# Ledger of designs, part 68: designed miniproteins, single chains, continued (3)

Each design is a single chain, and the fold is of that chain. pLDDT is the mean over its residues in the fold that is shown.

## One batch from the design tools (miniprotein)

Design m10344
Fold by ESMFold2-Fast:
Structure m10344 (fold): chain A 98 residues (1-98)
Amino acid sequence: SEEELRELERRLEALYAEFLALSKQFNAAIDNKAPDSVLDAILAQMGAIVDEMRRLAAEAERRFREEYPERVLRMQMLAGVAEVAYASLKVSYENLKK
C-alpha cells in the first residue's frame, strides 16, 4: 500500500539523518585526535546504517517499482548518496593509517 511505502520512506530519511549526525561526530573525533577505537566504532555504526538504507531501498524496489517508480528512484538515490559518502570517508580514514 502507499502507506507502507510512506513508512519505508520515513525510515530511510531517519537513517540518513542519523548517518549525517555520525559523519559530523566522526569529523569532530578526527579534529580532537580521538583514539582509533572511537573512530572505528563510528565507522562501524555508519556502515550498518548504509547497509540498512540499501536494504530499505531494495525492499521498496521489489514491492513498489511498478506503482511508484519515481518515489522508489528517490529512495535508491538517497541510499546511493550515503553509500558513496561512506566509501569515500572510509578510504580517507584508511589512508591516514599509512
Scores: mean pLDDT 90

Design m10345
Fold by ESMFold2-Fast:
Structure m10345 (fold): chain A 89 residues (1-89)
Amino acid sequence: MTEELRQRDFEAALAGTRAALDDVEKLIKEMEENGVTPELERKLTIALIAARLQLVALEWIAGPDHPEVQELRKRLDELEKKADEIIKK
């Protein structure tokens, strides 16, 4: 039972983190295609904060050395770099 609950929490946190990163990527693509607007910049900032919080929760559940955590951390770092570059233009 305890192991099943831990697996469920992990799967929920993993799904939440992936969804948050997908939202960030989608907003970046929209900004690349349609240009930077104050509304999109605000949405992107909120989405990045949400993705960071989801990843922190996932790291707490799975540990920072978990392969999925390492993959999603790299994805977040790449998306943060793209977001910074787009906003600065």
Scores: mean pLDDT 82

Design m10346
Fold by ESMFold2-Fast:
Structure m10346 (fold): chain A 100 residues (1-100)
Amino acid sequence: SHFEEARKLLEEMLEIAKKEAGTEEAVERLTRLAYKIMRLLLIAEQGVPAEKRAEAQALVDEARELLGRFLEATKRGDLETAEEVARRLLEVLEQLEKLA
């Protein structure tokens, strides 16, 4: 599923953050992965039943905000915040998958 692919990409982002947080190369790579995740979530939202689309849209918007917070934390080298945000983002992805 697009949600499963997004989860795998988020796991890759967290591994990059743990090893390379605060580097310009890591920030650029993580930004590209975040855009890929958002594209997958927007496509997956279209597969959600119409009755649940408003809930799915709210979760996609939360995921977008969390990805932004993850990138900012990683730029600062704040791995603790990046890990907390990634955990919440995983919960959001699991909630989105249950709607599909």
Scores: mean pLDDT 84

Design m10347
Fold by ESMFold2-Fast:
Structure m10347 (fold): chain A 71 residues (1-71)
Amino acid sequence: AADPVPTVEQVREAAERAVAMARALAAAGDAEGVRLTIEQLEELLAATTDPESRAILREAIAEVRAILEEL
């Protein structure tokens, strides 16, 4: 493969950072930043084929969407 495939551990870390960033953006009132975080996670999900990594990303997307709805 031309590009490295992230490990489940790396996906978990990325998801955790994305959720933390979304919470910080929400605290600042940045709804557009929270939406962009969802889009970035959905893009990563679309590029991910591993079932465990996909489950982690879906959970993160759901959590960030919940954060956006509370704004």
Scores: mean pLDDT 83

Design m10348
Fold by ESMFold2-Fast:
Structure m10348 (fold): chain A 80 residues (1-80)
Amino acid sequence: SFKEKVYEALEKAIPKVVKALNFSPEEAEIFKKYAFKLIDLRMQKKYDELLKTYQELLEKLPKGEQALQLLEQELAELGA
C-alpha cells in the first residue's frame, strides 16, 4: 500500500538524517518517533495536531527543524 511505501522510505531516510546530524541514541529515538507521527498526521490531514506535535519536537530536540528539512530531502531522493 502507499502507507507501507511511505513507512519503508522513512525507515531508510531516518538513519541518514541521524548520521548527518550526529544524533545520540536518545535523540535518534525522539526524532524517529516524531517523524513517523508527523507523517501519519499529514496523511490524515490532522493539521491542528500536526502543529502541536511539531512544536513538541522542537522543544525536545533543538535540531528538530533541521532534521525534518533533511528528512524531506532524503524522502525526495527516495522518490517519496
Scores: mean pLDDT 85

Design m10349
Fold by ESMFold2-Fast:
Structure m10349 (fold): chain A 81 residues (1-81)
Amino acid sequence: MKKVLDIDVKMGTRSQAEKVLEEALKLAKEKGYSVIVVGREPSGMVTAVVVKTEDKSLKLLPVREMSAVETIKLAIEEATE
């Protein structure tokens, strides 16, 4: 089963956003998460999704023209266990 980590942290500054992303990447490497959702807005929108690819590298998917739900679904489908 693909492991999904949802980091529902309110990001007030760019510095906080970068710190949350660094912590998310560390957790992906240490705990084997395949999808990490980062930086939810109060509206429920996410700012980014990190997905573990077939080569086990981590790829950042920015949310721009898709809904948060659509971006997460695609990340889950593309993620490697």
Scores: mean pLDDT 60

Design m10350
Fold by ESMFold2-Fast:
Structure m10350 (fold): chain A 59 residues (1-59)
Amino acid sequence: SLEETAKQVAAEIESLPEEERDLAIDMLADGLKNASPEFRDALLAHLTPEQRAALEAKL
């Protein structure tokens, strides 16, 4: 499901080494520009507050 996919993506970002997280968030922000509002909202809900703020700053 869309919600399960969003949760999995958020978990993968959290599992990355810190040196790779910024790049992953940049790539994710670029991909979200063409994503549905439902997917974007689900993904933001599953990110940590810090990651959510970083991602929102790039949108």
Scores: mean pLDDT 79

Design m10351
Fold by ESMFold2-Fast:
Structure m10351 (fold): chain A 74 residues (1-74)
Amino acid sequence: NSLIKIAKGLAKAAEKLGDKETAQLFREAVKYIENKDYEKAIELLEQASEVAEKNGRTDLAKAARNLAKKIKEK
């Protein structure tokens, strides 16, 4: 599933940047995507976007929003 692959990639990118909080939110979102709980996955990705933005990680915030949008479109 491409959505799971993207979310896992974003978690790894956040970890590499030292943003542990955003990385954890992406890892949690992966679990909900795997379980097809897309509503909860979207909530976690929106939260990840806010945390990333607060930490100055604008690219991660944008990527989180883009992934949430892709999930909404299904």
Scores: mean pLDDT 85

Design m10352
Fold by ESMFold2-Fast:
Structure m10352 (fold): chain A 84 residues (1-84)
Amino acid sequence: MEELERRIRLLKLYFDTYNYYKKHKTKEQIDADIEKVREELKKLPDPSSEEYRELQARYNALNNVKISFDKEEERKKKEEELKG
């Protein structure tokens, strides 16, 4: 597989995972899935492998969904203080 094709596929996997979790999952479920993916990553000896890179893309997506939820709560609080 060409490196460009692999990067595009990983980017698509990242955004598909991000959008799915943001729409359908709670922070608690995201935390549980982050731990599961982290354990799977530790079992893989080669960080350049396709499997490792796919899991890392999902791991990054899950962490960014969690950060997004935290930032949305922060923004809602600031909007409440400014707008009412």
Scores: mean pLDDT 77

Design m10353
Fold by ESMFold2-Fast:
Structure m10353 (fold): chain A 64 residues (1-64)
Amino acid sequence: MTEFEKFVEVLKEEIDRLIDNGKVEAAEQLLQSALDTLRRMGVPDEEIERVEAELRAYLAEKLA
């Protein structure tokens, strides 16, 4: 697992904890905050789009 893949897995775990506690808005804020952090770090837009798509899909799955 790359450092980047590990970062995504940690975010999914935090999203799980927030959703399990009924904090849907906090999970959305965490996702947005993580994307903003990646942008500030100079991660390419294509990678940010990929991470956003993966995390959005994960959040949607957890809420279904």
Scores: mean pLDDT 79

Design m10354
Fold by ESMFold2-Fast:
Formats: sequence, structure tokens, C-alpha cells
Structure m10354 (fold): chain A 69 residues (1-69)
Amino acid sequence: SLLRTFSLVGAESLIEEARRLKPDDPEVDEAQQLLERGRAERDSFEAARLYLEASNLALRTLQRILDEK
């Protein structure tokens, strides 16, 4: 599925950036767990939904890290 592939790539990119800025952040680990749950999903729509949740969490984590100075 194109949706599954693009949502995965987006989630991986955001998680990678958050981990680069703060490797030991537990929210980054939570986003990674959502991404791994998506990889295990047989339904492409449910997988994409999990990847979008991972992306949203990673984005929120990035915003928090950047605001912390």
C-alpha cells in the first residue's frame, strides 16, 4: 500500500530526528513502539494509522526538545 509506505517513511524520519537530538527520551521509545506495532499489522490502513500516531508523538517530542533550550 502506498499509504502504508509513505506513513512509515514519515514516522521513521521524525523518530530518527528526535532520537538524534535526545537519544534517551522515553517518548521517542514510545513512538518507536508504535512504529514496530505498525510493522506487525497485516491491515495496511491500521498500520498507517499506527505510523501516523508514531509521527504525531515524535513531532510533539521534537517540539518539546526544541523548546527546552
Scores: mean pLDDT 85

Design m10355
Fold by ESMFold2-Fast:
Structure m10355 (fold): chain A 93 residues (1-93)
Amino acid sequence: MKKEMEENAEKLVLLDELAKVSNTEEKEALQAIIDEALSHMPPELQKLYEEYLEKAKKEKKKSLEELLEEMVKKGWITKEQAEAILKANKEAE
C-alpha cells in the first residue's frame, strides 16, 4: 500500500541517519538492517526512499537522542534497544 511504502521509506531514512550519528558496533547492525531492507525493496519503494533521503538532507539534523526517541515512538525499535545504543555511544565517547 502507498502509505505503508511511505512509512517504510521514512523508516529506512531514519535508520540511515541513526547509523551516521552512531559511533559503536550498533552502526554495523543498523547498516545490515538497511542493506537487507534495500535488497528486498521494490523499485517504487527505492524511489520513495531516495525522495525522503533528499528531504532529510534539507531538514535540521537531529541528535542521536532525538532520532532514537522518534524511532521508539514509531515502534521501529524497542526502548531497550534505544537505551543500549545511547549508552554504547556515550561509552565510546
Scores: mean pLDDT 66

Design m10356
Fold by ESMFold2-Fast:
Structure m10356 (fold): chain A 65 residues (1-65)
Amino acid sequence: SETSKAAKSLNEEQIRELARLLGVSVESARKAVKAASKGDIKKAAEEAGVSPETFSAVVLSLARS
């Protein structure tokens, strides 16, 4: 999926920004990115505390930066 590819492309700075944007810890953001990188967008969204649609939108936006 596009979200899985975007998650794989995120660097450490983008993961920290993801944590800030979603209001979660950096560790939760790392777990979410790891799940998304494996194609498990539902688990990634649950780790991030947001909907799969919101998680995908934020990750895709960060990957395009």
Scores: mean pLDDT 85

Design m10357
Fold by ESMFold2-Fast:
Structure m10357 (fold): chain A 84 residues (1-84)
Amino acid sequence: SVEEEIEKILKEYEPEAEKIRANPDEEEAKKKYRELVLEAEVRGLKLYLKEADPETREEALREFRETLRRSGYSEEEIEELLRR
């Protein structure tokens, strides 16, 4: 299932999340954690999209962009993540 695949991805990022928590700069740690979570979400989206038809793919990408904009991510951040 997609949920199971996403869980596997999140667990792969746990060691990096621990390194981020060790950072004494709380604001920098929060920023890096946001970036890590976003990278994991992009990877999950790509797994979803690999089986999708072109129309479904375009819709999912639009929804993803809109969700990130509402969450306070810049257009530049969104584009950089989608290029990976």
Scores: mean pLDDT 74

Design m10358
Fold by ESMFold2-Fast:
Structure m10358 (fold): chain A 92 residues (1-92)
Amino acid sequence: SLDTDLEIVRELRRVSEANGMTAAAELASQAEYYYQLSIQYKKQGDEESAKKYYRQGTILETAAMIVFSAEASDEDVDALNRRIREIKRRSS
């Protein structure tokens, strides 16, 4: 799950950066940071902190997707959504 979410936000950041979408790229980068922080706390056995930071990452990922969708072309939005679905299928 966390590896899947990391792959999704890394892809979102890459596409945003490639298209000059600074706000979407920054939000995706922040989501990646919180997902990595969640992994660290989970390894320490701090499940409460792990869940908290995972939730923060999910909120930032959602915000990044909204900002991306507002700025991107319909074609770029459709392409990203197809890639996200593929990532999710491979992780199930």
Scores: mean pLDDT 87

Design m10359
Fold by ESMFold2-Fast:
Structure m10359 (fold): chain A 80 residues (1-80)
Amino acid sequence: SGEEVLKKIKEVIEEAKEQLEKVDPNDKKKMAELLKEAAEKINEIMLEGVEKGELTEEQIKEIKEMGDEFVKWWEKRMEE
């Protein structure tokens, strides 16, 4: 279901946040690697949801909002 797709994406984001918090903020290569891994996982989950017809247009917008919130969290983390 679309709700399950959204929950899986949220779990990937939460796991990525936990891993990013453990990385040295000056290790830009490791940061980029973890961000890429998270993006790939989110893309796979979203693609499967779209292919199965499980995602509404509104749920796709919610995924975008979750991504925007993750970016804002990461930017705030990089300040301190």
Scores: mean pLDDT 79

Design m10360
Fold by ESMFold2-Fast:
Structure m10360 (fold): chain A 87 residues (1-87)
Amino acid sequence: AAELARRAAEHAKKAIEAAAAGDLEAALEHEEKAIEAGREFAAVAPPEAVRAFAEGLARAGRAYGEGDVERALELLEEAERRAIELV
């Protein structure tokens, strides 16, 4: 379970970094991998861990939508840590 949360967060961070750099192809590839790892995590992790991770990802997405890339990356790291603590 913990490895899947790490993979999902790592790919989500890379997707944001690639998108911010203008590499939309790399951003899409990393987004797809993040979704895949996130789905596998949701299938095996406790509900509390899944909820904490999903809430963290939503906050990160909101920060990115507001143009705050640094805050989005911080929130992804927090989401990963919280999910791992709960598995």
Scores: mean pLDDT 84

Design m10361
Fold by ESMFold2-Fast:
Structure m10361 (fold): chain A 70 residues (1-70)
Amino acid sequence: SPQRYQQVVDERQQRRDHWDTMRQQLQTNLQQRVADGEITQEQADRMMSIFDDIIRDSIRQYDDRVRQAR
């Protein structure tokens, strides 16, 4: 159904927008902590890498569930 397809597309976009917002907030927070001397830039970069890996796995799991529901 075109309506069901649009709903799935809208849900994917909303999740992506949510993750993009969280990523921006995390990056800003980590850069502030680097500026304050609480962590190193290497530690901030590592934390961002871990976050990106978690998001990638979450997207993959969602895509696998959508595929299995067919």
Scores: mean pLDDT 78

Design m10362
Fold by ESMFold2-Fast:
Structure m10362 (fold): chain A 103 residues (1-103)
Amino acid sequence: MRPVDEELARRRAAAVNEILDDLAATKGLSDEEILASPYPVAALLAAMRLYKRGEIDLATLAAIFRERVPELSPEVLELLLHLLELANAPPELIAIVREALEK
């Protein structure tokens, strides 16, 4: 494993803190309740969990990503893009996050 650049590590730490804030705000809620919440990071994580469990299809997941991804900070978008690429996520999801980062 290559050493991580300290600046990249700091950006990832900022993204993790934003994720943790959303998770703290949605603690004790179901995935369906989190998906309807005003917390975009928590909503995207809930949508991904529902998709992996076969409870929603890829088209529904992509629609949720298009709606909620524009609400994310650049740090969260960068981390999310990296994680989706590592997970070999569907190319439609990777494209949505990449487009949000470029605008």
Scores: mean pLDDT 81

Design m10363
Fold by ESMFold2-Fast:
Structure m10363 (fold): chain A 108 residues (1-108)
Amino acid sequence: SMNPLSPEKALELLEEGKKLLGEGRFDEALPLFEEALEILKKSLGEDHPLVAEALLELGGLYALLGKLEEAIPLYEKAVEILKKSLGEDHPKTKEAEELLKKVKEAAK
């Protein structure tokens, strides 16, 4: 088995979480995204683009559950990370900003 704090372990957790989301198994996906986020923060640092990816997945899950107020700060942090690490014009940054805009509009 892999080191429990490896980025590779976190990526496996993100992929399994995404699969569970596709199956509507939200309660099972949630702890996988939370564990992946903590592993990535500890192994790569809080401002790494993969931390932003985990934040977007966790935020997306909260949005699917109708927990928009919980989703918004996760998307805001992901956008902040992506702007700092990849730049404002990067396609991933623009995609995250569009997701944030949509969830904020839905919360009104």
Scores: mean pLDDT 87

Design m10364
Fold by ESMFold2-Fast:
Structure m10364 (fold): chain A 74 residues (1-74)
Amino acid sequence: SMPTLIIEGVKSINPLVKKAIEDYLPTSKVTKVILKGEELGVPDGTPGSSLPQVKDYNNIKLLLRNSTGELTIE
């Protein structure tokens, strides 16, 4: 069956995050992806952050490769 993508509560999404899902979701064992939260894919270096918080292409690729069933990304 084709994997399902659900987008909930996301005001903006990085195009590279979307591309990683499109590229790797069909080859993964993930059956459903739920995207939650605000500003998903915000670039590294956001003011006031001491840690990378970006959900980028490589992070989403690794999540899809290492996940099965339903995956929630916040």
Scores: mean pLDDT 63

Design m10365
Fold by ESMFold2-Fast:
Structure m10365 (fold): chain A 85 residues (1-85)
Amino acid sequence: NPELEELRKKGLAIGLLSLSEMLMNDKSKSLSRDEAFAEAMEMLGVTDEEIREMALELAETMSQEEIDELVEELREKVRELRRNE
């Protein structure tokens, strides 16, 4: 299902962005954004450069409030698609 795959990629991109920001804000670690992204990709098992690029684009174009709204929208969309299977 290409729509579900698109939602999966967006979910991974948002998760990668959120995890990288948590890693950058960890006072026990002094990570750059690139280092935080690399660590987040390893933790999530993400190897696709496309997903990394999506996460960077979200960071540049969306506020944290908009990202939180997008997370909830994706959650509801996945729930709806699963009910209609």
Scores: mean pLDDT 73

Design m10366
Fold by ESMFold2-Fast:
Structure m10366 (fold): chain A 74 residues (1-74)
Amino acid sequence: MSKIMQITIAYFRLIAASAEVLYLKRNPDAPQEVRDAAIRELEEVAEEFKRLNDPNYEKIEKRIEELKREIREI
């Protein structure tokens, strides 16, 4: 698989994780285990972007940290 395809897949994972954060904000009664799983997925996505050496990694890392904070503040 090309590096471009791997980066594209990582972006789709980030979009899916962002949608899950929106779901959690609409469903604040979701169990802690669901929130913990969402945070772990965001951390795995951050590691994937770092591994792929994406030029936007620093901006992506900041966005992921914001999303993790949003989950913790629900």
Scores: mean pLDDT 82

Design m10367
Fold by ESMFold2-Fast:
Structure m10367 (fold): chain A 68 residues (1-68)
Amino acid sequence: DPRLEQMRAALADPRRRAIVDLLVHTDLSLAEIARRLGLSVATVRRHIAALGAADQAEARSLAIAAGL
């Protein structure tokens, strides 16, 4: 799956790994994830797009499918 490969490649960035970890293991909103990581909501959304996802729900689904 090209999208799962894109996500795995993008997870070389430790900040994207932290976002994915929070998405898979918590029910935090994008604003709460941004606050916890010291990022803006816009920055979190850009990282989600780099992971191959259009939104938070899709990023979570792809991360779970990738075995994360």
Scores: mean pLDDT 83

Design m10368
Fold by ESMFold2-Fast:
Structure m10368 (fold): chain A 82 residues (1-82)
Amino acid sequence: DLEARIPVLLAQLSDADPAVRLAAVEELGRLLEERPEEVVRNYVGRIFPALVAATSDADPAVRAAARRLLERLVEASQRLRE
């Protein structure tokens, strides 16, 4: 259930532990890969600003993962408009 999972993952992007923040970015990426239309159409407005913030994260692995996922999210959004 995305409506239950997405808010939890977005909260985890603000966790004190960088490993938890990284895992949240990775799980958001997995959901985008498995359910791209549902994630983009229903959750892009909540996920996009959170990922933009995560590209400035203190941890370099979190920044890199967030940057890659942000690129994928933009591409998925563009493909669905075609």
Scores: mean pLDDT 86

Design m10369
Fold by ESMFold2-Fast:
Structure m10369 (fold): chain A 83 residues (1-83)
Amino acid sequence: LTLEELLNNPEKVLSKFDELTLLSMKNSGGGTSLYNLLPTFGFKKVTYVPMDSREEAEELYNKLLEEGRKDVLLYVNSGDEYR
């Protein structure tokens, strides 16, 4: 699952998944904000997985997708500490 797919049609995503897994970096303000926002779309459970680095988060996201995990979202900042 991509953030773009979720934002374009949250009802369609919700109809397929009651639970989401969010991968983000530790101490990510944007990741925490997204984690708090996701239940407002109607998801019953959101699991936050804090990663030590962007690279580790992207690697885990790709592995989970390869394993057929379509319920996983990746949020990483644009490359700057404050973005």
Scores: mean pLDDT 73

Design m10370
Fold by ESMFold2-Fast:
Structure m10370 (fold): chain A 114 residues (1-114)
Amino acid sequence: SQAAIRRLVERLGALSPLERQAAYLMASSDLSQRQIAELLGVSQQWLSDLARRLGLPSVAALRRVLRALQLLIREPELSVAELAERSGLSQSTASAIKRVYEEHREAIRAALSF
């Protein structure tokens, strides 16, 4: 939902360095949740807890949203349909993400420009 994505963006600005590194690996790699946990020295449960604190139901859901936001940072001209296809999101969710990105571009760029 748009409300969940707005809450995510607000909370992205308050990420610790470790949480920011987790977000980077989630957005930019094909590593499994287990492999990300191992690399960061955290539990898989810690990653699930991070997703919940950021307002997403799962690590998989968080990864799709973070990837979509990172795509918009690199390619702000992407249509809703292109964003949905490339991020594995529904068109309604991609539309919500694009709208939130347009409202909060500077905050999202600051949080996710790795």
Scores: mean pLDDT 85

Design m10371
Fold by ESMFold2-Fast:
Order: structure tokens, then C-alpha cells, then sequence
Structure m10371 (fold): chain A 77 residues (1-77)
């Protein structure tokens, strides 16, 4: 169902945004300019993912899940 996929994509985008902001905060505390730039780039990608989910919710969900997973792995390191 399209509505369920859109809702899941929105939830994953919100999760990825929270994780990216956490990574950005951690990078700023450590003075890690590379990690800071990466977190900022991931926040920009999330804006693009929001546009994709309006046209293709299934692809938007896939992109959001992949981005959230990558940020979560970076935070765990």
C-alpha cells in the first residue's frame, strides 16, 4: 500500500535526520572537520530523499533506510 510505504519512508527520514544531527554534534565536539562535513552532506542528501519519496515512495524508503544505517554505523565507531 502506497500510504504505508510513504509513512515508513517519512519515519526513516526523521530517524536518519536525528542520527545525522547527533553525528554533527559529536564531530563538532571533537573538532573533526571531515566528520562534520560528512554529517552536513548527509543532511543535504536527506532533503533530496524527501523529494524522491513524493515521486517514488519505494525508492525513497530504500534510500532513507540505507542512509540511516550508514550514519548509525558511523556513530557506533
Amino acid sequence: KKEEVKKRAEEEIERAEALANELLEKAREQGDKSAEAMAEAELEVLEGVRKVLEVDPEEGLKMAEELARRIEEELAS
Scores: mean pLDDT 81

Design m10372
Fold by ESMFold2-Fast:
Parts: sequence; structure tokens; C-alpha cells
Structure m10372 (fold): chain A 86 residues (1-86)
Amino acid sequence: GAAADGARTLALVKEREKKDVKENGEQFIKESEDLAEKYRKLADEAEKAGDTVTAGIYRGQADNAKRSLDNAKKMLEEIKKEEEEK
């Protein structure tokens, strides 16, 4: 039964992760949006100052925050769709 016990444990972990995404998904989305916007503004200010290296770093951080945001939105939409279709 080790394989079956492992699959059941992973299913319980996945269910907890889904619940956490549902309960904290909107907060995470807001925080990720705020973070992405903050880094974009910092990148723009660095670019205006002629600091292209710092601007590049902040743009990279903004892109990473946006990617996390897009992934979180997709996961939250998939969870909401599963609940509406059942």
C-alpha cells in the first residue's frame, strides 16, 4: 500500500493548497499587483536618472511579479471554474 498511501497524502496536500489559493488568492493577487506596479515605477525612475542597470533589475523584478500574478489568476480561475461546473 505504500504507493496508494503516497497518492492519498499528495491528494490531501493538493486539497490544502487549493483551499489556501482560494482563501488567500485575492490577497496574493493584490499584493503581486502592488509589487509589480512598485517595481515598474522604480524602473522608470532609474531609467530617467540614466541608471539603466538598476532599471533593468527593477524591470526584471516587475516581470517576475507579473508572472506570479498571471499564474495566481490562472489558478484561481481554474478553481472557480471547477466549483461552477460541478
Scores: mean pLDDT 74

Design m10373
Fold by ESMFold2-Fast:
Structure m10373 (fold): chain A 87 residues (1-87)
Amino acid sequence: NLEELKERIENAKNVEELIRILGEHFKLPKEVIDEVIEEAKKKKLSKFEAFLLLEKALLEYMEKNKVPVEEQLEIGEQLAELYPYVK
């Protein structure tokens, strides 16, 4: 449910929580999620920058795993709709 996800993103307390919410929803492996969290912490990223880093990691993961282009486009549209809810 995209509306429920928007509320979770808006209420995310910190960068780590935001990355976990997004990564778990889009079913990224825990290892990839943990790597994104560590990079975001090391670089002291804002939530906006962390969202973009997660999107990059998700795109790279989908390309590596040969996810169909149509599914990648659908996920991209969802991310674009979610971005305005990052505080």
Scores: mean pLDDT 88

Design m10374
Fold by ESMFold2-Fast:
Structure m10374 (fold): chain A 109 residues (1-109)
Amino acid sequence: GKEEEALKLVKEAVEVLERALKLAVELLKKVPKEKVFEAIGKLLDVIGLLIEAEKLIKEGKLLEAAKEVIRAAEVMLEFVRTYGPNPELEALARKAIELAEKAIEILTG
């Protein structure tokens, strides 16, 4: 049904953004030393939003979970824009947004 399709999309969006996080952590070595703590703070924000999204998924709050995934992906795009362009990381963040937006359309349409 609609909820099962939305759940699959939200879970895939979380997995895509977890892959983005792993790549972003590797990119911390390229961040200027003066900005490393700010960059780590952004990644911690993404982690917190993903933990909240997973909690919301377990509670069946798929619309709220999808919105938290979009917020996490937007923070990841800010990380890319601020600390250095990375096309793969940007593509993963945008894919997570697309998947979460499709889940919202299914749940609200």
Scores: mean pLDDT 89

Design m10375
Fold by ESMFold2-Fast:
Structure m10375 (fold): chain A 68 residues (1-68)
Amino acid sequence: KKEEAYKAMYEAARQAVDNGLSREEVGRAAFEAARKVYPPKNADETSQVFELAAKAADEAIRERERAA
C-alpha cells in the first residue's frame, strides 16, 4: 500500500541522511526502499513511486536541517 511504501521511503531516507549521504543518495535510497515494498507495474506507477520517494527524501533532509 502507498502508506507502507512511504514509510519505507522515509525510513531509508532518514538513515541515509543520518549516514551523511548527499541529497541524490538520499533520494536513491528512498526510491530503492519503495521498489521493495511497492514494485511499480507500469510507467505511471514508476512516476508515482519516484514522486513519493523525492517527497520522502526532501522531508527527511528538511527535518535534519531544521534540527541542526
Scores: mean pLDDT 76

Design m10376
Fold by ESMFold2-Fast:
Parts: structure tokens; C-alpha cells; sequence
Structure m10376 (fold): chain A 75 residues (1-75)
């Protein structure tokens, strides 16, 4: 990802979720969407699913494990 694309995705991630992300969780999302033509759409789906999983597990923060499970479910 270019620096500009990374900044845009980080803003999208922050605006899509009501919960904060750990640095590791954020990096995993950025890595998962690298090279995808629909990176923003894919990132939104991962964020929405990861937030759902974090809330289901009683967390107030989205952790790397929540993102890993979200990626498996989204594709």
C-alpha cells in the first residue's frame, strides 16, 4: 500500500467501527486488503465482522484474533 492508500484505509477503519483497534489488529486488516481491487469494500466487511465478534466476546477493543476470524468469514 502507498502511504496515501494506508491513510485512507486507516480513516475508513476508524469511521466504520465504534470500537478502537489494537495496532496488530489494524495492521492485519491493512495486510489482508493489500493488492485487492475492492480494498475499501473488503476492509469495511472485515471491520464490521470484527466489531461484531469483539462485542459478542464482551470486549471494548478489537483485537488481532477478532480480525483473523473476520477475515476467515468474509473470504
Amino acid sequence: LSEEEREELEKLINSTSSLPFTPEARELILEAVRGKPDAKEFARKIVEKAEELAKERGRNVIEKEDVEEAIKEVG
Scores: mean pLDDT 80

Design m10377
Fold by ESMFold2-Fast:
Structure m10377 (fold): chain A 87 residues (1-87)
Amino acid sequence: SELEEIHEEGRKVLGEASKVAAAIQEKAAALDTEEAYAIAERVAELSLQATSLQQKLFDSEDVEEAKKALEEMKKVLEEIKKLGDEL
């Protein structure tokens, strides 16, 4: 039950990260500047990192390890949001 709740929160975090990243990609394309594309590239890297962390979270049998992976996913989401604010 607790592990299922952590998995569901992880799905929501990844979903939000993907949505924010997509918005950043669209805005960067509209701005069409070297600086905007650099931010978009960094966000793409962070999105891949979030996906890898979700896999680690789902592969974890231990609640504490799953919580650690979830916290790292949340940090990646916050970094994506900060980069979006720079556009």
Scores: mean pLDDT 88

